# Designed miniproteins, single chains, continued (3), part 73

Each design is a single chain, and the fold is of that chain. pLDDT is the mean over its residues in the fold that is shown.

## One batch from the design tools (miniprotein)

Design m10524
Fold by ESMFold2-Fast:
Structure m10524 (fold): chain A 99 residues (1-99)
Amino acid sequence: MSLLERVREAVERRRPVILHVDGTKEDPSLPEALRLARESGVPAVLVVYNTDDPSSKPLAQQYIKLAQQYGVPSVTAPTKELGEKLARSYFMLDTRTVP
């Protein structure tokens, strides 16, 4: 639901998209979201957050590998907010006020 909607809106508006997934939680919409981003040519970055939790490692690795298969760069972060700041650097959206 959430990831696919985010990608569809980005495609429609021709904007880059940052996708957030919880490294401790399964998100069945991620493969389709990554596929749509690749097919549409929309610049996308995957943020896997809560990766400071040791239980996240197997699922986080799976998400990173999946993103790599679709040519989407990925970043891991302890929090969603930090992950978004890191992901923004991939787009160079504001080179004067990089967080």
Scores: mean pLDDT 77

Design m10525
Fold by ESMFold2-Fast:
Structure m10525 (fold): chain A 61 residues (1-61)
Amino acid sequence: SPAAVQQRLALLRAVLLDWARHGSLTDAQAQQFQDALDWLISTLGVDEAERRLGEILAEVE
């Protein structure tokens, strides 16, 4: 669903913001990021998932 996609994208953004602020991630944060990304790839395909991740990376700076 669109809501499920938005929830995973929000999780990726939150983890990346924590990394930007602290310079490190916990193992739990790294696992949450990987699980969300894997789900997005399986749901949207690699190209669309990469595009969405690129948008979030641009926002975190």
Scores: mean pLDDT 84

Design m10526
Fold by ESMFold2-Fast:
Structure m10526 (fold): chain A 110 residues (1-110)
Amino acid sequence: KLSKEEKELEEKLQELSIKVHEMLEKALENPEKKEEILKEMGKFVIEKTKELIKKYPKYADEIAKEAVKMLARAYYELGYEEKEEELMKIYEDESLSAEEKLEAMEKILE
């Protein structure tokens, strides 16, 4: 039912989600390193999201939204509720372009 391009994108987003989950589990197992792992996770997600948007520009908004959602979930699981709320505001803001969502995410990670 999905086009070949949509299916490939879905598979790449699943691969990204799996890697984020692996980093989240590592942070939960090593609470003394959780802030370091969160910064690494954020950088990784932003870099991979930029790569996916470049390859699939027609799906830029969907890709950016999924990236924001993945980071929001990770922050929530690690107890950073305020940062999760900030990320969810970015996720829900339909006025922001994919690039603006990525820039807003980068600012939250600082």
Scores: mean pLDDT 84

Design m10527
Fold by ESMFold2-Fast:
Structure m10527 (fold): chain A 61 residues (1-61)
Amino acid sequence: MKEELEKMVTNALRFILAHTDPAQREEALAQLKTSLREQEHREISVEISPDGVITVTIEDV
């Protein structure tokens, strides 16, 4: 479900924020987007602000 997928992505992003250098975050986000698109067949947009605010948007297609 969309809401469950958003939770999974948010948890993954929290892991990335906690354990990844800032320079590696963009690459980790790109990999996460690719993985989710291939596995879930949905378009997903994820953003991490410098202050750690995470925004996840999932669109059907």
Scores: mean pLDDT 68

Design m10528
Fold by ESMFold2-Fast:
Structure m10528 (fold): chain A 74 residues (1-74)
Amino acid sequence: MRPALSQEELVQALLDGARRGLEEALRVSPEQARQELTQFRGSLDDILPFLSPEVAEFLRRRLEEMEREVEERI
């Protein structure tokens, strides 16, 4: 069986994808960037219950940073 991704690897992949989507959206418009954050937040809400408390807290902090960056650029 293929080894499953660790929680840390899964979280890093999600953050990398979100960062790429956010940077692309910011080049289009602030509205698009807000939509990307909303979609990412929805995806996180589905996965958070399956993460350890430490990993979940890390994800929440990174999301807060990205939300702040978008608000500062709008």
Scores: mean pLDDT 75

Design m10529
Fold by ESMFold2-Fast:
Structure m10529 (fold): chain A 74 residues (1-74)
Amino acid sequence: GMAEKIREALETLDLPELLKELLLKALTSNSSIDLLQFGLDSLPSEETRERLLELVLPLLPKAKAEQLRAAYER
């Protein structure tokens, strides 16, 4: 399913386990943009943020993809 593909994408990134779980929850649940913003702000570099977007945007439904883009642009 979508959640498994997102988990696989996150596993390709060198991130702490707690941050991977937070991002998975933010990307797969009916959570606020604030949780996505917090997850993105917790990433170690701009390069890692860009890689996350490239990996997960194609996997997300339209509404969540738009929410992720909005969080990234803040």
Scores: mean pLDDT 81

Design m10530
Fold by ESMFold2-Fast:
Structure m10530 (fold): chain A 85 residues (1-85)
Amino acid sequence: DLVKKAEEAAELIKEAGEAYANNDLEKLKEIEEQLKPHDELLQKLADKIIEQQKNNTMSEEEKKALELIGEGLAEAKALIDAAEA
């Protein structure tokens, strides 16, 4: 469930990077709406990073969710950087 939500969020983040690179403002707006339900997930993962630093409290699923989000962000950044170059 958490991993699946992270996969969905990561895919949307990658699509946002692509839309930004193509200057597709309409698509970016659509993706922003689709990402709103994932705000809770992203906040929870941010809180878990802080907890992990102190107490090693993250589950394997939470760690995997973070990896997926990180990969999506890295891919989006690469697309944006390539378009701006």
Scores: mean pLDDT 73

Design m10531
Fold by ESMFold2-Fast:
Structure m10531 (fold): chain A 110 residues (1-110)
Amino acid sequence: MEKHIKEMEKLIKEDPNNALAWLGLGISLYKLGRYEEAVEYFEKALSLKDTMSLGERAVAYLYLGKALYKLGRYEEAIKYYQKALDLLNQDPNASGILIKEVQENLEKAK
């Protein structure tokens, strides 16, 4: 965990516009239970969304929603799950597994 976080931090220092490095660091923080920090890093990744694919943005919205759900912010989690689903519905190559995960998290948050 610590080694992976340091590697992502190095990538961000080399290129602060690397949206995927911000997303990866956010996911690592989420897995560590550091949900408030994960939210900040997912928001940073999404501020750079023009460098991400539809699927990558959907993953960022899904994890942002999951972190907000863990913080008891259910209405905000629902909003971001819906944004993830909207992006996946626009992508003809969208992963059925990812769509199902977003739908299951959305129903759980209601």
Scores: mean pLDDT 83

Design m10532
Fold by ESMFold2-Fast:
Structure m10532 (fold): chain A 90 residues (1-90)
Amino acid sequence: ELELLRRRTLPHLSAEIGAEPVGIRVEVDGVLRVFADVVRPKDNSPDLKYNVVTDEDLLSIPLDRPQPTFPGVRMTEDDEVETVILEWRR
């Protein structure tokens, strides 16, 4: 799950791109869906939970696609990580 995503998907992408990934973009049936591992600092009070994404969802995405950038979200190894789904419609 999140631990598998962190160890299998995110470090792989980070090493390949040379940067910490903040999300993965998938377009399905004309809906742009973004799967993101959101860093939740342990000292952070805001509610950051939206949805949980499984390892299977992220592993189905080709690694050659660019990662979207989320305003105010950064990925680190030492922070608590929570996966969310963000949907953008026109």
Scores: mean pLDDT 39

Design m10533
Fold by ESMFold2-Fast:
Structure m10533 (fold): chain A 78 residues (1-78)
Amino acid sequence: MDLLEKMSLLFQKAVRGEITKEEGYKEAKRLAKNEEELKQLLISVELGVEVRKMREEGASPEEIARLAIKGMKKALDA
C-alpha cells in the first residue's frame, strides 16, 4: 500500500466515524514507514475528523468532497 492509499484509508475511516482521532493516530503510527509518512497520515486523520464535523453541521456532499480532495492534496504536497 503506497502513501496515497494509506492517507485515503485513514481519511475515509475518520470521515465515516469508524475511528476516533486517537485511534486514527494509532493506525497512522502502525502504517507509517518513516517519520515523513507519519506526518502525512496524521494530517489525513485530522482532515477526516474535520470533514466529519462539517458534514454534521449540514455541509453539502459536494462541499465535503471538494474540501476532502483539496486537503488530501495539500497534505501530500507538504
Scores: mean pLDDT 78

Design m10534
Fold by ESMFold2-Fast:
Structure m10534 (fold): chain A 81 residues (1-81)
Amino acid sequence: SSEVDELQRRIEELLRKAVEKGKEVSIPAFTVTFPDGSTVTSKGARAVPGKEPVVPEVTADSEEAKVRLLRAILTSLESQL
């Protein structure tokens, strides 16, 4: 969806910004289960100075769960910058 695509682009932008500032940031791989029974899995994300940033790979049972996870990833990256 456009919201998922927008959040992915924003995460990619923050990872690129971290690299440009010479900062290393990371999000570990994880799986989350929500109260409605949906699950979301991430392979993690990392930005390292001098290397192309790695954007998180996310799988979810619903688009709403995926959006929620991507928002959490975005917030985590913003707190590290």
Scores: mean pLDDT 72

Design m10535
Fold by ESMFold2-Fast:
Structure m10535 (fold): chain A 110 residues (1-110)
Amino acid sequence: DHRSQASTYLRQASSTLGQAADRARSLGDDETAEKLRLLSSRLQYLADALESGEISAEEALQRARLIKDEVDEVLKRVKEKYPDADDTLSLIEQALSLLDEAIASLEQAI
């Protein structure tokens, strides 16, 4: 079930961004940590809403793409500000990979 796969990837991406937020806080960057936590919460909401049937796969796809754009911008800023923050960068890159898997699954669900 492509919807169930998408929901699973969205939840994994949410969890991974939450871990990235904790690492950003350890760097002393509360602003980046807050942004990553908000994005994590939005991915969790999408996963739950998609699984419950509250939103369509098409709506989830649109929202996932917008969240991906925001995560990409956070990744760029962390790379510029903290080029040696390998653990934080790796977690954001993992979340983006999981989000790409979610997007691919959503495209197959519509």
Scores: mean pLDDT 90

Design m10536
Fold by ESMFold2-Fast:
Structure m10536 (fold): chain A 99 residues (1-99)
Amino acid sequence: MSLEELIQAAQTGIEQAELARKRGDLALAAGQYLQSGVYYFEAALLAEDPEEAARLLQQSIAALEEARRLAREAGVLSPEVEAFIDELIAEAQARLAAL
């Protein structure tokens, strides 16, 4: 996917997550936030402008933290998914600090 396609996919995912949350489907909302967090992270890796990369990494971290929170509340946060989210947040934070 291109940078623009990844950003659009991430934004669409967050919109779908908020609709799911309004309907009380926290598990679906968590999954959509997780996917959006991954897309923002991938977009940040493609961004050539450090300011854009920083913004995308911050959006990735926010989406991943919300995914973890909603998954925990829904009772669907497996140790494997939690480890994946925590590792990706840590990598995003490390990359942001290096910009």
Scores: mean pLDDT 92

Design m10537
Fold by ESMFold2-Fast:
Structure m10537 (fold): chain A 90 residues (1-90)
Amino acid sequence: EFYEVTDEEIARMEAAIAAHADEKDEAMQLKVEILELLLKFLKGEMSTEEFLKRIEEILKEMLEKGYITQEQADTLLEDAKKLAEMEEKK
């Protein structure tokens, strides 16, 4: 239930993307890209396989550039996998 994405949560994600549309900080731009991928996946515009692959690629780039720690990257990837598993059960 807590992992069930509501229309309100989607609206909050869209608002967060819009709030950072003029962001010039690369670390924040990559975080917005993760949020955009999450939104596309939740709207059914992206397969589970493509979503997880794209998330792994962005997290790897953020880790290589020092924007996140390995622990943060592992946590975000696990959260993405859990979300994908929940969507596959629908």
Scores: mean pLDDT 73

Design m10538
Fold by ESMFold2-Fast:
Structure m10538 (fold): chain A 62 residues (1-62)
Amino acid sequence: SAAELEAQLAAIEKEYQDMMDKRIEYLRTVKKVSDEQAEKFREQMEFTMKSILAIREKLAAG
């Protein structure tokens, strides 16, 4: 159903955001990477997430 698709999209978006935040936090706190390196990783992950979410959102809307 449409409600199930909306719930799935919301869950996917939340999972991606949570994964990115946890990965960056891990890199900064455990691996002690530089702020610049952590930001670079975040930008790369955001680019991928944006593409995937856009496709999924379009499929749910169509």
Scores: mean pLDDT 78

Design m10539
Fold by ESMFold2-Fast:
Structure m10539 (fold): chain A 96 residues (1-96)
Amino acid sequence: MLSEEELEKLFEMLKEIYPALSSVSYEEFKEFVKKYRKAKKEGKPLDFLKSEVEKAIYAVVEFAELLKKGGMEVTKEDIIFVLKTVFPDRDDEILV
């Protein structure tokens, strides 16, 4: 699981790449991460992912956690890759 410092760094990188996240506070980001981690742990469906911003946060955090399990650090290029994979027709929402 990502540490609080790793989540903060990931959030700052994501905000630079995904401008729609600029209106989201780090506190809101952390609460959302706690919410989906709880749902995932309890085996509940992720039907509460309503916005593209929430889906972007989920996809990026999950990918960063997978990289950490492999002993790797997430990069801005990794975030761009994930966002383009999740939203292939949304290049205008990603600041490259």
Scores: mean pLDDT 74

Design m10540
Fold by ESMFold2-Fast:
Structure m10540 (fold): chain A 62 residues (1-62)
Amino acid sequence: EKIREFYEKFVEKLKELQNDSVENIKKAREEMLEEARKLGLPDEFIESLKAAVDLFIKEKES
């Protein structure tokens, strides 16, 4: 399942970025969202990923 594979890689990438700068996280976020769109994943799923990363960034900035 493309959604499951993508989510697995997405989570791994976020773990690698957890101690990285907000700038690098934002860049990776755009790259991940673009890849999801290229794979034709549902808009609801992509929006969910965007919200999750945005929340993660906000918590990092706090």
Scores: mean pLDDT 76

Design m10541
Fold by ESMFold2-Fast:
Structure m10541 (fold): chain A 71 residues (1-71)
Amino acid sequence: GKTESFSYTTYNSVTSEPIEGVIKLGKETDDDGITFEKDLEELKLSAKEAEELEEKIGKEEAEYLEEVEKK
């Protein structure tokens, strides 16, 4: 199937730095590339990718706090 990508920006709550992420949206298509319906499983995968990005952001935030406190 073909997928669409959406970019989003979030901010680290400690550093206030912009962090960009990409969410991929899957769709069911025929051999001609015509989209008939959204694939729910592909949608769940794109949502999971967004969630993994949020986890990485949280880890960076924790590391930044630890670095500042150690100084």
Scores: mean pLDDT 55

Design m10542
Fold by ESMFold2-Fast:
Structure m10542 (fold): chain A 70 residues (1-70)
Amino acid sequence: PTPEQIAAAAEAAALSVPGVKSAHARVFEEDGRWLLTLSIDADNEEAEIAATKAAVAAFRAQRGLPLPPP
């Protein structure tokens, strides 16, 4: 997948969490490493944490990496 596709998947995953008002994701490559930058606005910390986890899981899945620990 392209960086844009991975960013869109991460952003969509974050936005799917109840209580999230906005989410912006950027994915780019630096020296052979893929990086994810997230900006999330949510109603509470629980929603923000859940959105971050969802976005990271989507990012890792799109790259074929194992899921992060629970």
Scores: mean pLDDT 77

Design m10543
Fold by ESMFold2-Fast:
Structure m10543 (fold): chain A 113 residues (1-113)
Amino acid sequence: MKEKFRKMAEILRRAADELWAGADPREVRRRVREELEKLGAEVTETDDVEEQIKAVEDLVNGKDKVVLPSNLTPRELAQHLSILAIAYEYALAPEEERERIKEQAASAIRGLA
């Protein structure tokens, strides 16, 4: 699990960097979905901010479910993917750190809406 989550975080961080470099957000979303699903993640799409927040909280708790928004600008999508990467990095952290990251992620996602 730890090595798998690290690889997922690396995929998401690379995708965010590509968006900052001017990559097409539709192509990046497609590639991220394919790469994460190959590692066993469930990937869904929703523009509902509260569903996105719940998915990130579930991800920090070790559930391999990723929600990708379709309505964000490339910059906002890059920030969202970076938040998902942090969620994967902290998924196996102590409970106190996971709670802190959930609160920070929820605030950041609301700021993108």
Scores: mean pLDDT 83

Design m10544
Fold by ESMFold2-Fast:
Structure m10544 (fold): chain A 67 residues (1-67)
Amino acid sequence: MDELEKAAAQGDLSKVEKIAEEAEKNKDYLTAANGYSYLSLVYLLQGNLDKARYYSDLASEALKKDL
């Protein structure tokens, strides 16, 4: 199980965010996009629309860098 999948399964949002940020630093934009997409979905389900939009935008930008 990769680190992102494990953190997501545990519901550790802080760890998911750190993994996504580290992936982006390493030019692994697909992993970064996956992490940000997960955070966006979780915040949407919690009713936090501002954070859901924020992470959705980060996921979209990461995908643009991955072509």
Scores: mean pLDDT 82

Design m10545
Fold by ESMFold2-Fast:
Structure m10545 (fold): chain A 100 residues (1-100)
Amino acid sequence: SPRLRAELEKLEAAAKKLRELLADPSVSEEEKRSYAQTFARELLEVLLTNPDVDKSDPRVQAIIEEVERLARDLAEGRISPEEAAERLEEIIKELRELAE
């Protein structure tokens, strides 16, 4: 799907920027958490609203559930922004493989 591929490429670029921001010692832990939460929500929005995302695929359903869990864990302080960002980047790579 060219449309889904383009959205995932944008998310990969955003993930790289997030990683750079999380490595910046001048950025507060509160700001890092906020940026990671925003990124998780943006990925969820693409997964839920893009018509080329096959929501009947069990692999896609598992990914959506994982992103929702990561967003909750970030909001509740149960995981670090760095750990969440690393896992979200892995999920984007998995999604690109599924989108071919």
Scores: mean pLDDT 84

Design m10546
Fold by ESMFold2-Fast:
Structure m10546 (fold): chain A 62 residues (1-62)
Amino acid sequence: MQPVTVQVTGKVEAALAAYRALPDLSLEEVAERFGVSKEDIEAALRGEKAPKTDGEVRTVTV
């Protein structure tokens, strides 16, 4: 077999790979560790291009 060079460029792809390898981590945990938004990781999981249509959503839990 010839050596195959695989380059993973981009925090979202790295976070996605980590999330798949460590399914016990939440999307928020992975997002914080890789410095990406949870929405970007979720979009990548769905195979969609990074949609910014929703923008920032305000959610507070007391």
Scores: mean pLDDT 61

Design m10547
Fold by ESMFold2-Fast:
Structure m10547 (fold): chain A 68 residues (1-68)
Amino acid sequence: MEPFAVGPLVEDSEPGKRILLVVPSKPETDPERIGAQLRAELEAQGRKVYRVEVDAAARRVTVVHEAK
């Protein structure tokens, strides 16, 4: 599992969805790999993943997934 920081986004207008904002704490961590890994882990937990957005320049991964 990749160590990373998680922060909230301002708002999600879709109440049944959660937005997970991940900023890798290590500069050598590939944000595309983090996005793919988070998607797989969330789906393994039974959560539907709607979108994974990777900003390689900002080293930021945004995952939109099903809220419990």
Scores: mean pLDDT 67

Design m10548
Fold by ESMFold2-Fast:
Structure m10548 (fold): chain A 61 residues (1-61)
Amino acid sequence: MPSEEELAAARVFLALLFPDRAAELEKDAGLMERVARVLAEHKENLSLIRPALERVVAEHL
């Protein structure tokens, strides 16, 4: 499980990138864990965060 801090960051980014779907997406614990992991993995490459998150959400939808 990602930390509470990592999950909070994941929720914020999800709401910014997918505002119309954020409330539904955050109910999926597996997706939230994957989003938090993507953020952690791409901390050194902020420019890769948006496309990586878009891909993760698209794979879920």
Scores: mean pLDDT 72

Design m10549
Fold by ESMFold2-Fast:
Structure m10549 (fold): chain A 60 residues (1-60)
Amino acid sequence: SPAVLAARAELAQRFPTLTEDQIDDAVDAAVGLVEALGLPDSLVVPLATLFAQEQVRALE
């Protein structure tokens, strides 16, 4: 979907230390939450960004 492509691109730019697999995990988690809760696709990018930030914080 366009939201998934946008999220992957934004996360790769904002978090260059994350691997492609880690970025995909963050995006997949955001998509899963949006679908499970019936949220709008517009929340995919902000949620994926929050999940990516938490991954970076955990790695320190």
Scores: mean pLDDT 82

Design m10550
Fold by ESMFold2-Fast:
Structure m10550 (fold): chain A 98 residues (1-98)
Amino acid sequence: SVVTTEGRLSEDPEERRETLRLLRDAARELGLDDVAEVFDLALENEYEVVIRGTDDGVTEVIVTKDGKEVKSVTLDAAQWDALMTTAGRLADERRARE
C-alpha cells in the first residue's frame, strides 16, 4: 500500500510504543534492517515518527526530535505493504498468546 499523505503515529505514548514495537519486529522479520533501526531509534528515545507518501510511490519514515529530522528511511510500495501485513499478523499472534 502507498501512503499519499503525511501521517503521524498516535499521540498516546502507550499506543505509540506498542505500534513502534510491532513495526520494528515486523521490519526485523522481513530483513529490512535499516527500517527496523529507524523504529528502534524512535522507541529508545521516544522520538516522533512521521510517515509520508511521495509522488514517486515510495513511503518515507522520518524520525524527528523537536520538529527536526534525526533519521529517515524510504520503502517502496511492496516493502510498505509487506511491513503492514507482517505487523498486523504479529499483533494478532500477540493477542492470541495473551
Scores: mean pLDDT 77

Design m10551
Fold by ESMFold2-Fast:
Structure m10551 (fold): chain A 81 residues (1-81)
Amino acid sequence: MKEKYLEVINMDEEEFEEKLKKMSADELLGLAILAALSDPEKAEKVLKIYKEEKATSPLGMEDLKELARRAPVLAEELAAR
């Protein structure tokens, strides 16, 4: 699953945006957590879309970074759901 997420975050900007629009709320959260440490700029974009279109969430970038550091497996599980 981490491999799938690395593929998405390394896509061209247009393809990346199209993929985000097709993703579920859980997939968006998983992607945001996985990207939080490696590409925080893309992680912020994913989190914004998640909050705006999929759910109202109190999660911020610091929460995503903490989850990425402490529970990377949870990010993969959310992403796979």
Scores: mean pLDDT 68

Design m10552
Fold by ESMFold2-Fast:
Structure m10552 (fold): chain A 85 residues (1-85)
Amino acid sequence: MEDIEKALELLKEARELMMKNTEENRKKAREKVEEALKYAERALEKLKGRKDEETLLAKAIRAQTLAWLERPEGEELGREVEAEL
C-alpha cells in the first residue's frame, strides 16, 4: 500500500536526521514524522475493518509517529518542566 510505504520512508528519513546532533536536523525530523502520521492515518482509513498484516503495520506506524511527536522537543521540554511532580 502506497500510504504505508510513504509513511515508512518518511520515518526512516526522520530516524537518520535524529541521529544528527543539531537543532536543524531535529526540526526536519519532526516535520517528516508529522507527514508520516498523515500517511499512516490515510492508510488506516482505507484499511478500516481489516485485521491483516497491512492494518497491523499501519497501526504500529501511527503509534510510533505519535510517540515521537510527543517527545520530539525533548531538549525544550526538559528546560520547561518542573520535574518534582
Scores: mean pLDDT 69

Design m10553
Fold by ESMFold2-Fast:
Structure m10553 (fold): chain A 89 residues (1-89)
Amino acid sequence: ERIEELLKAFEEGYKQGEEDAKVLGPERVATIHTTAAGIWIAAAEMGDEQGPVLAAYHAGRAYASAKLAGDEEGVKIAQRLFERALELA
């Protein structure tokens, strides 16, 4: 199930983002994975079948990291990227 796959990818990304943020810093991790999610959204828009699930995973990492940073704007951006991944699934 496609939507279930993306929800699971986001959840896995969220857990990994929490771990990475404690080591690398939450602002850095959020920036890296927001960029990665955006790249995979662009790939999905060009027909990459794995684009939506990878975008969801990186959006989860960015969301968790932005939340730990207290970056409300970053959380909203990560949420929007996840919503876009779901639309493209």
Scores: mean pLDDT 90

Design m10554
Fold by ESMFold2-Fast:
Structure m10554 (fold): chain A 72 residues (1-72)
Amino acid sequence: SKEKDLLLAQLFYSAGEVSYYLGLLFKKQGNFDAAEKEFADAIKLYKKSYELAKRAGDSSLVKQAQELIKKV
């Protein structure tokens, strides 16, 4: 359903933010290998959020996910 797709899109977006934040923390600590893995996970999660948000018709979340994919 649209409601389930939207909820799942929001959950993947939030999970992507956690991975992105962990990537930034590892990068600040000089652990570049761990940072790269977390950034890769963030991109995958944002892409899942993007696809689900697109299916749900949430143009705001689509735009936010696209912008974060480009910045990671």
Scores: mean pLDDT 88

Design m10555
Fold by ESMFold2-Fast:
Structure m10555 (fold): chain A 99 residues (1-99)
Amino acid sequence: MEEERRRNEEKARRTLEQLEFFARSSYGRGKREGLSIEEMTRRLAELMRSSGLDQEIAELVQRGQRQLLEEGIERMEKENPEVGEIARGAVERLLEELA
């Protein structure tokens, strides 16, 4: 149980770090290309599906770590509201598809 718990916490951390990296990268590129937040959100969701990050987020939620996901998104929103908005929108879309 303790080894599995620590491993699951490490997996959650890696998933959230990857989500933040993709969200910030999608925002930077989208701003350069003149994209709307809605289009950046759609492209981020597509990037997450193509990279397997959608499955990692599903596994994180299935492990009961949804609070860590919410805290990660809230941190992004506080640092840059637009980055947080695209991350939240992409995650919500993926979770709706998995429900």
Scores: mean pLDDT 84

Design m10556
Fold by ESMFold2-Fast:
Structure m10556 (fold): chain A 62 residues (1-62)
Amino acid sequence: PTWTGASPGDEASPAGRERARQAMEILKMLLDGDPNAYERAVATLGEEVANQILEGVKRLKE
């Protein structure tokens, strides 16, 4: 972690943008039925966020 004058965790920051991009890629993988999508989501975003995305995809597929 870096302690710069700017607040960390902003979506405008490289970390925030990378997180958003990875979430969108994982969402597409889940929509495509990729069997590795859930493991990728947990590894990249954490189990809590991965479960939220999975529930969203299940609702969207209906």
Scores: mean pLDDT 70

Design m10557
Fold by ESMFold2-Fast:
Structure m10557 (fold): chain A 63 residues (1-63)
Amino acid sequence: AADDAAWARSEARIKAEAEKVAGNLTPEQIEERAQQARDDMIAGKGDREGAVLLAYLMLEKAK
């Protein structure tokens, strides 16, 4: 469906941004970005994009 295709593009973009951000940040800064994503979800600002971004940031931190 069109929504599935649009989401796949958003997910690919979020993954690329997480990799780029992680490549330019220290582990502590990656942790701060992951915490911000969690805070946004807790505050009700979180959506599917925020959850995917958090997951990719945590994967980058684990490398």
Scores: mean pLDDT 72

Design m10558
Fold by ESMFold2-Fast:
Structure m10558 (fold): chain A 80 residues (1-80)
Amino acid sequence: SPLEEAERLAERALEAAKEYVKAKKEGDAISATGYALEAIGNLLQVGLLGKKHGVSKKAAELALEADRLIGNTVAADLGV
């Protein structure tokens, strides 16, 4: 379902955001950039699905935590 899809995308965004934080601490700018872009891409998909189908509380919490870790407001700006 679209709700389950949004949860999976939010989980992937959070995983990428955690890897971004790790790569940034290690000084790996290339990996950090790649993980940030992966997190942003997944967050955009969560936000777009949320606007059309709604989003679960779990998906919203995961997406907003990913935003916080990457220092961005992608999910928040899309109304997640």
Scores: mean pLDDT 86

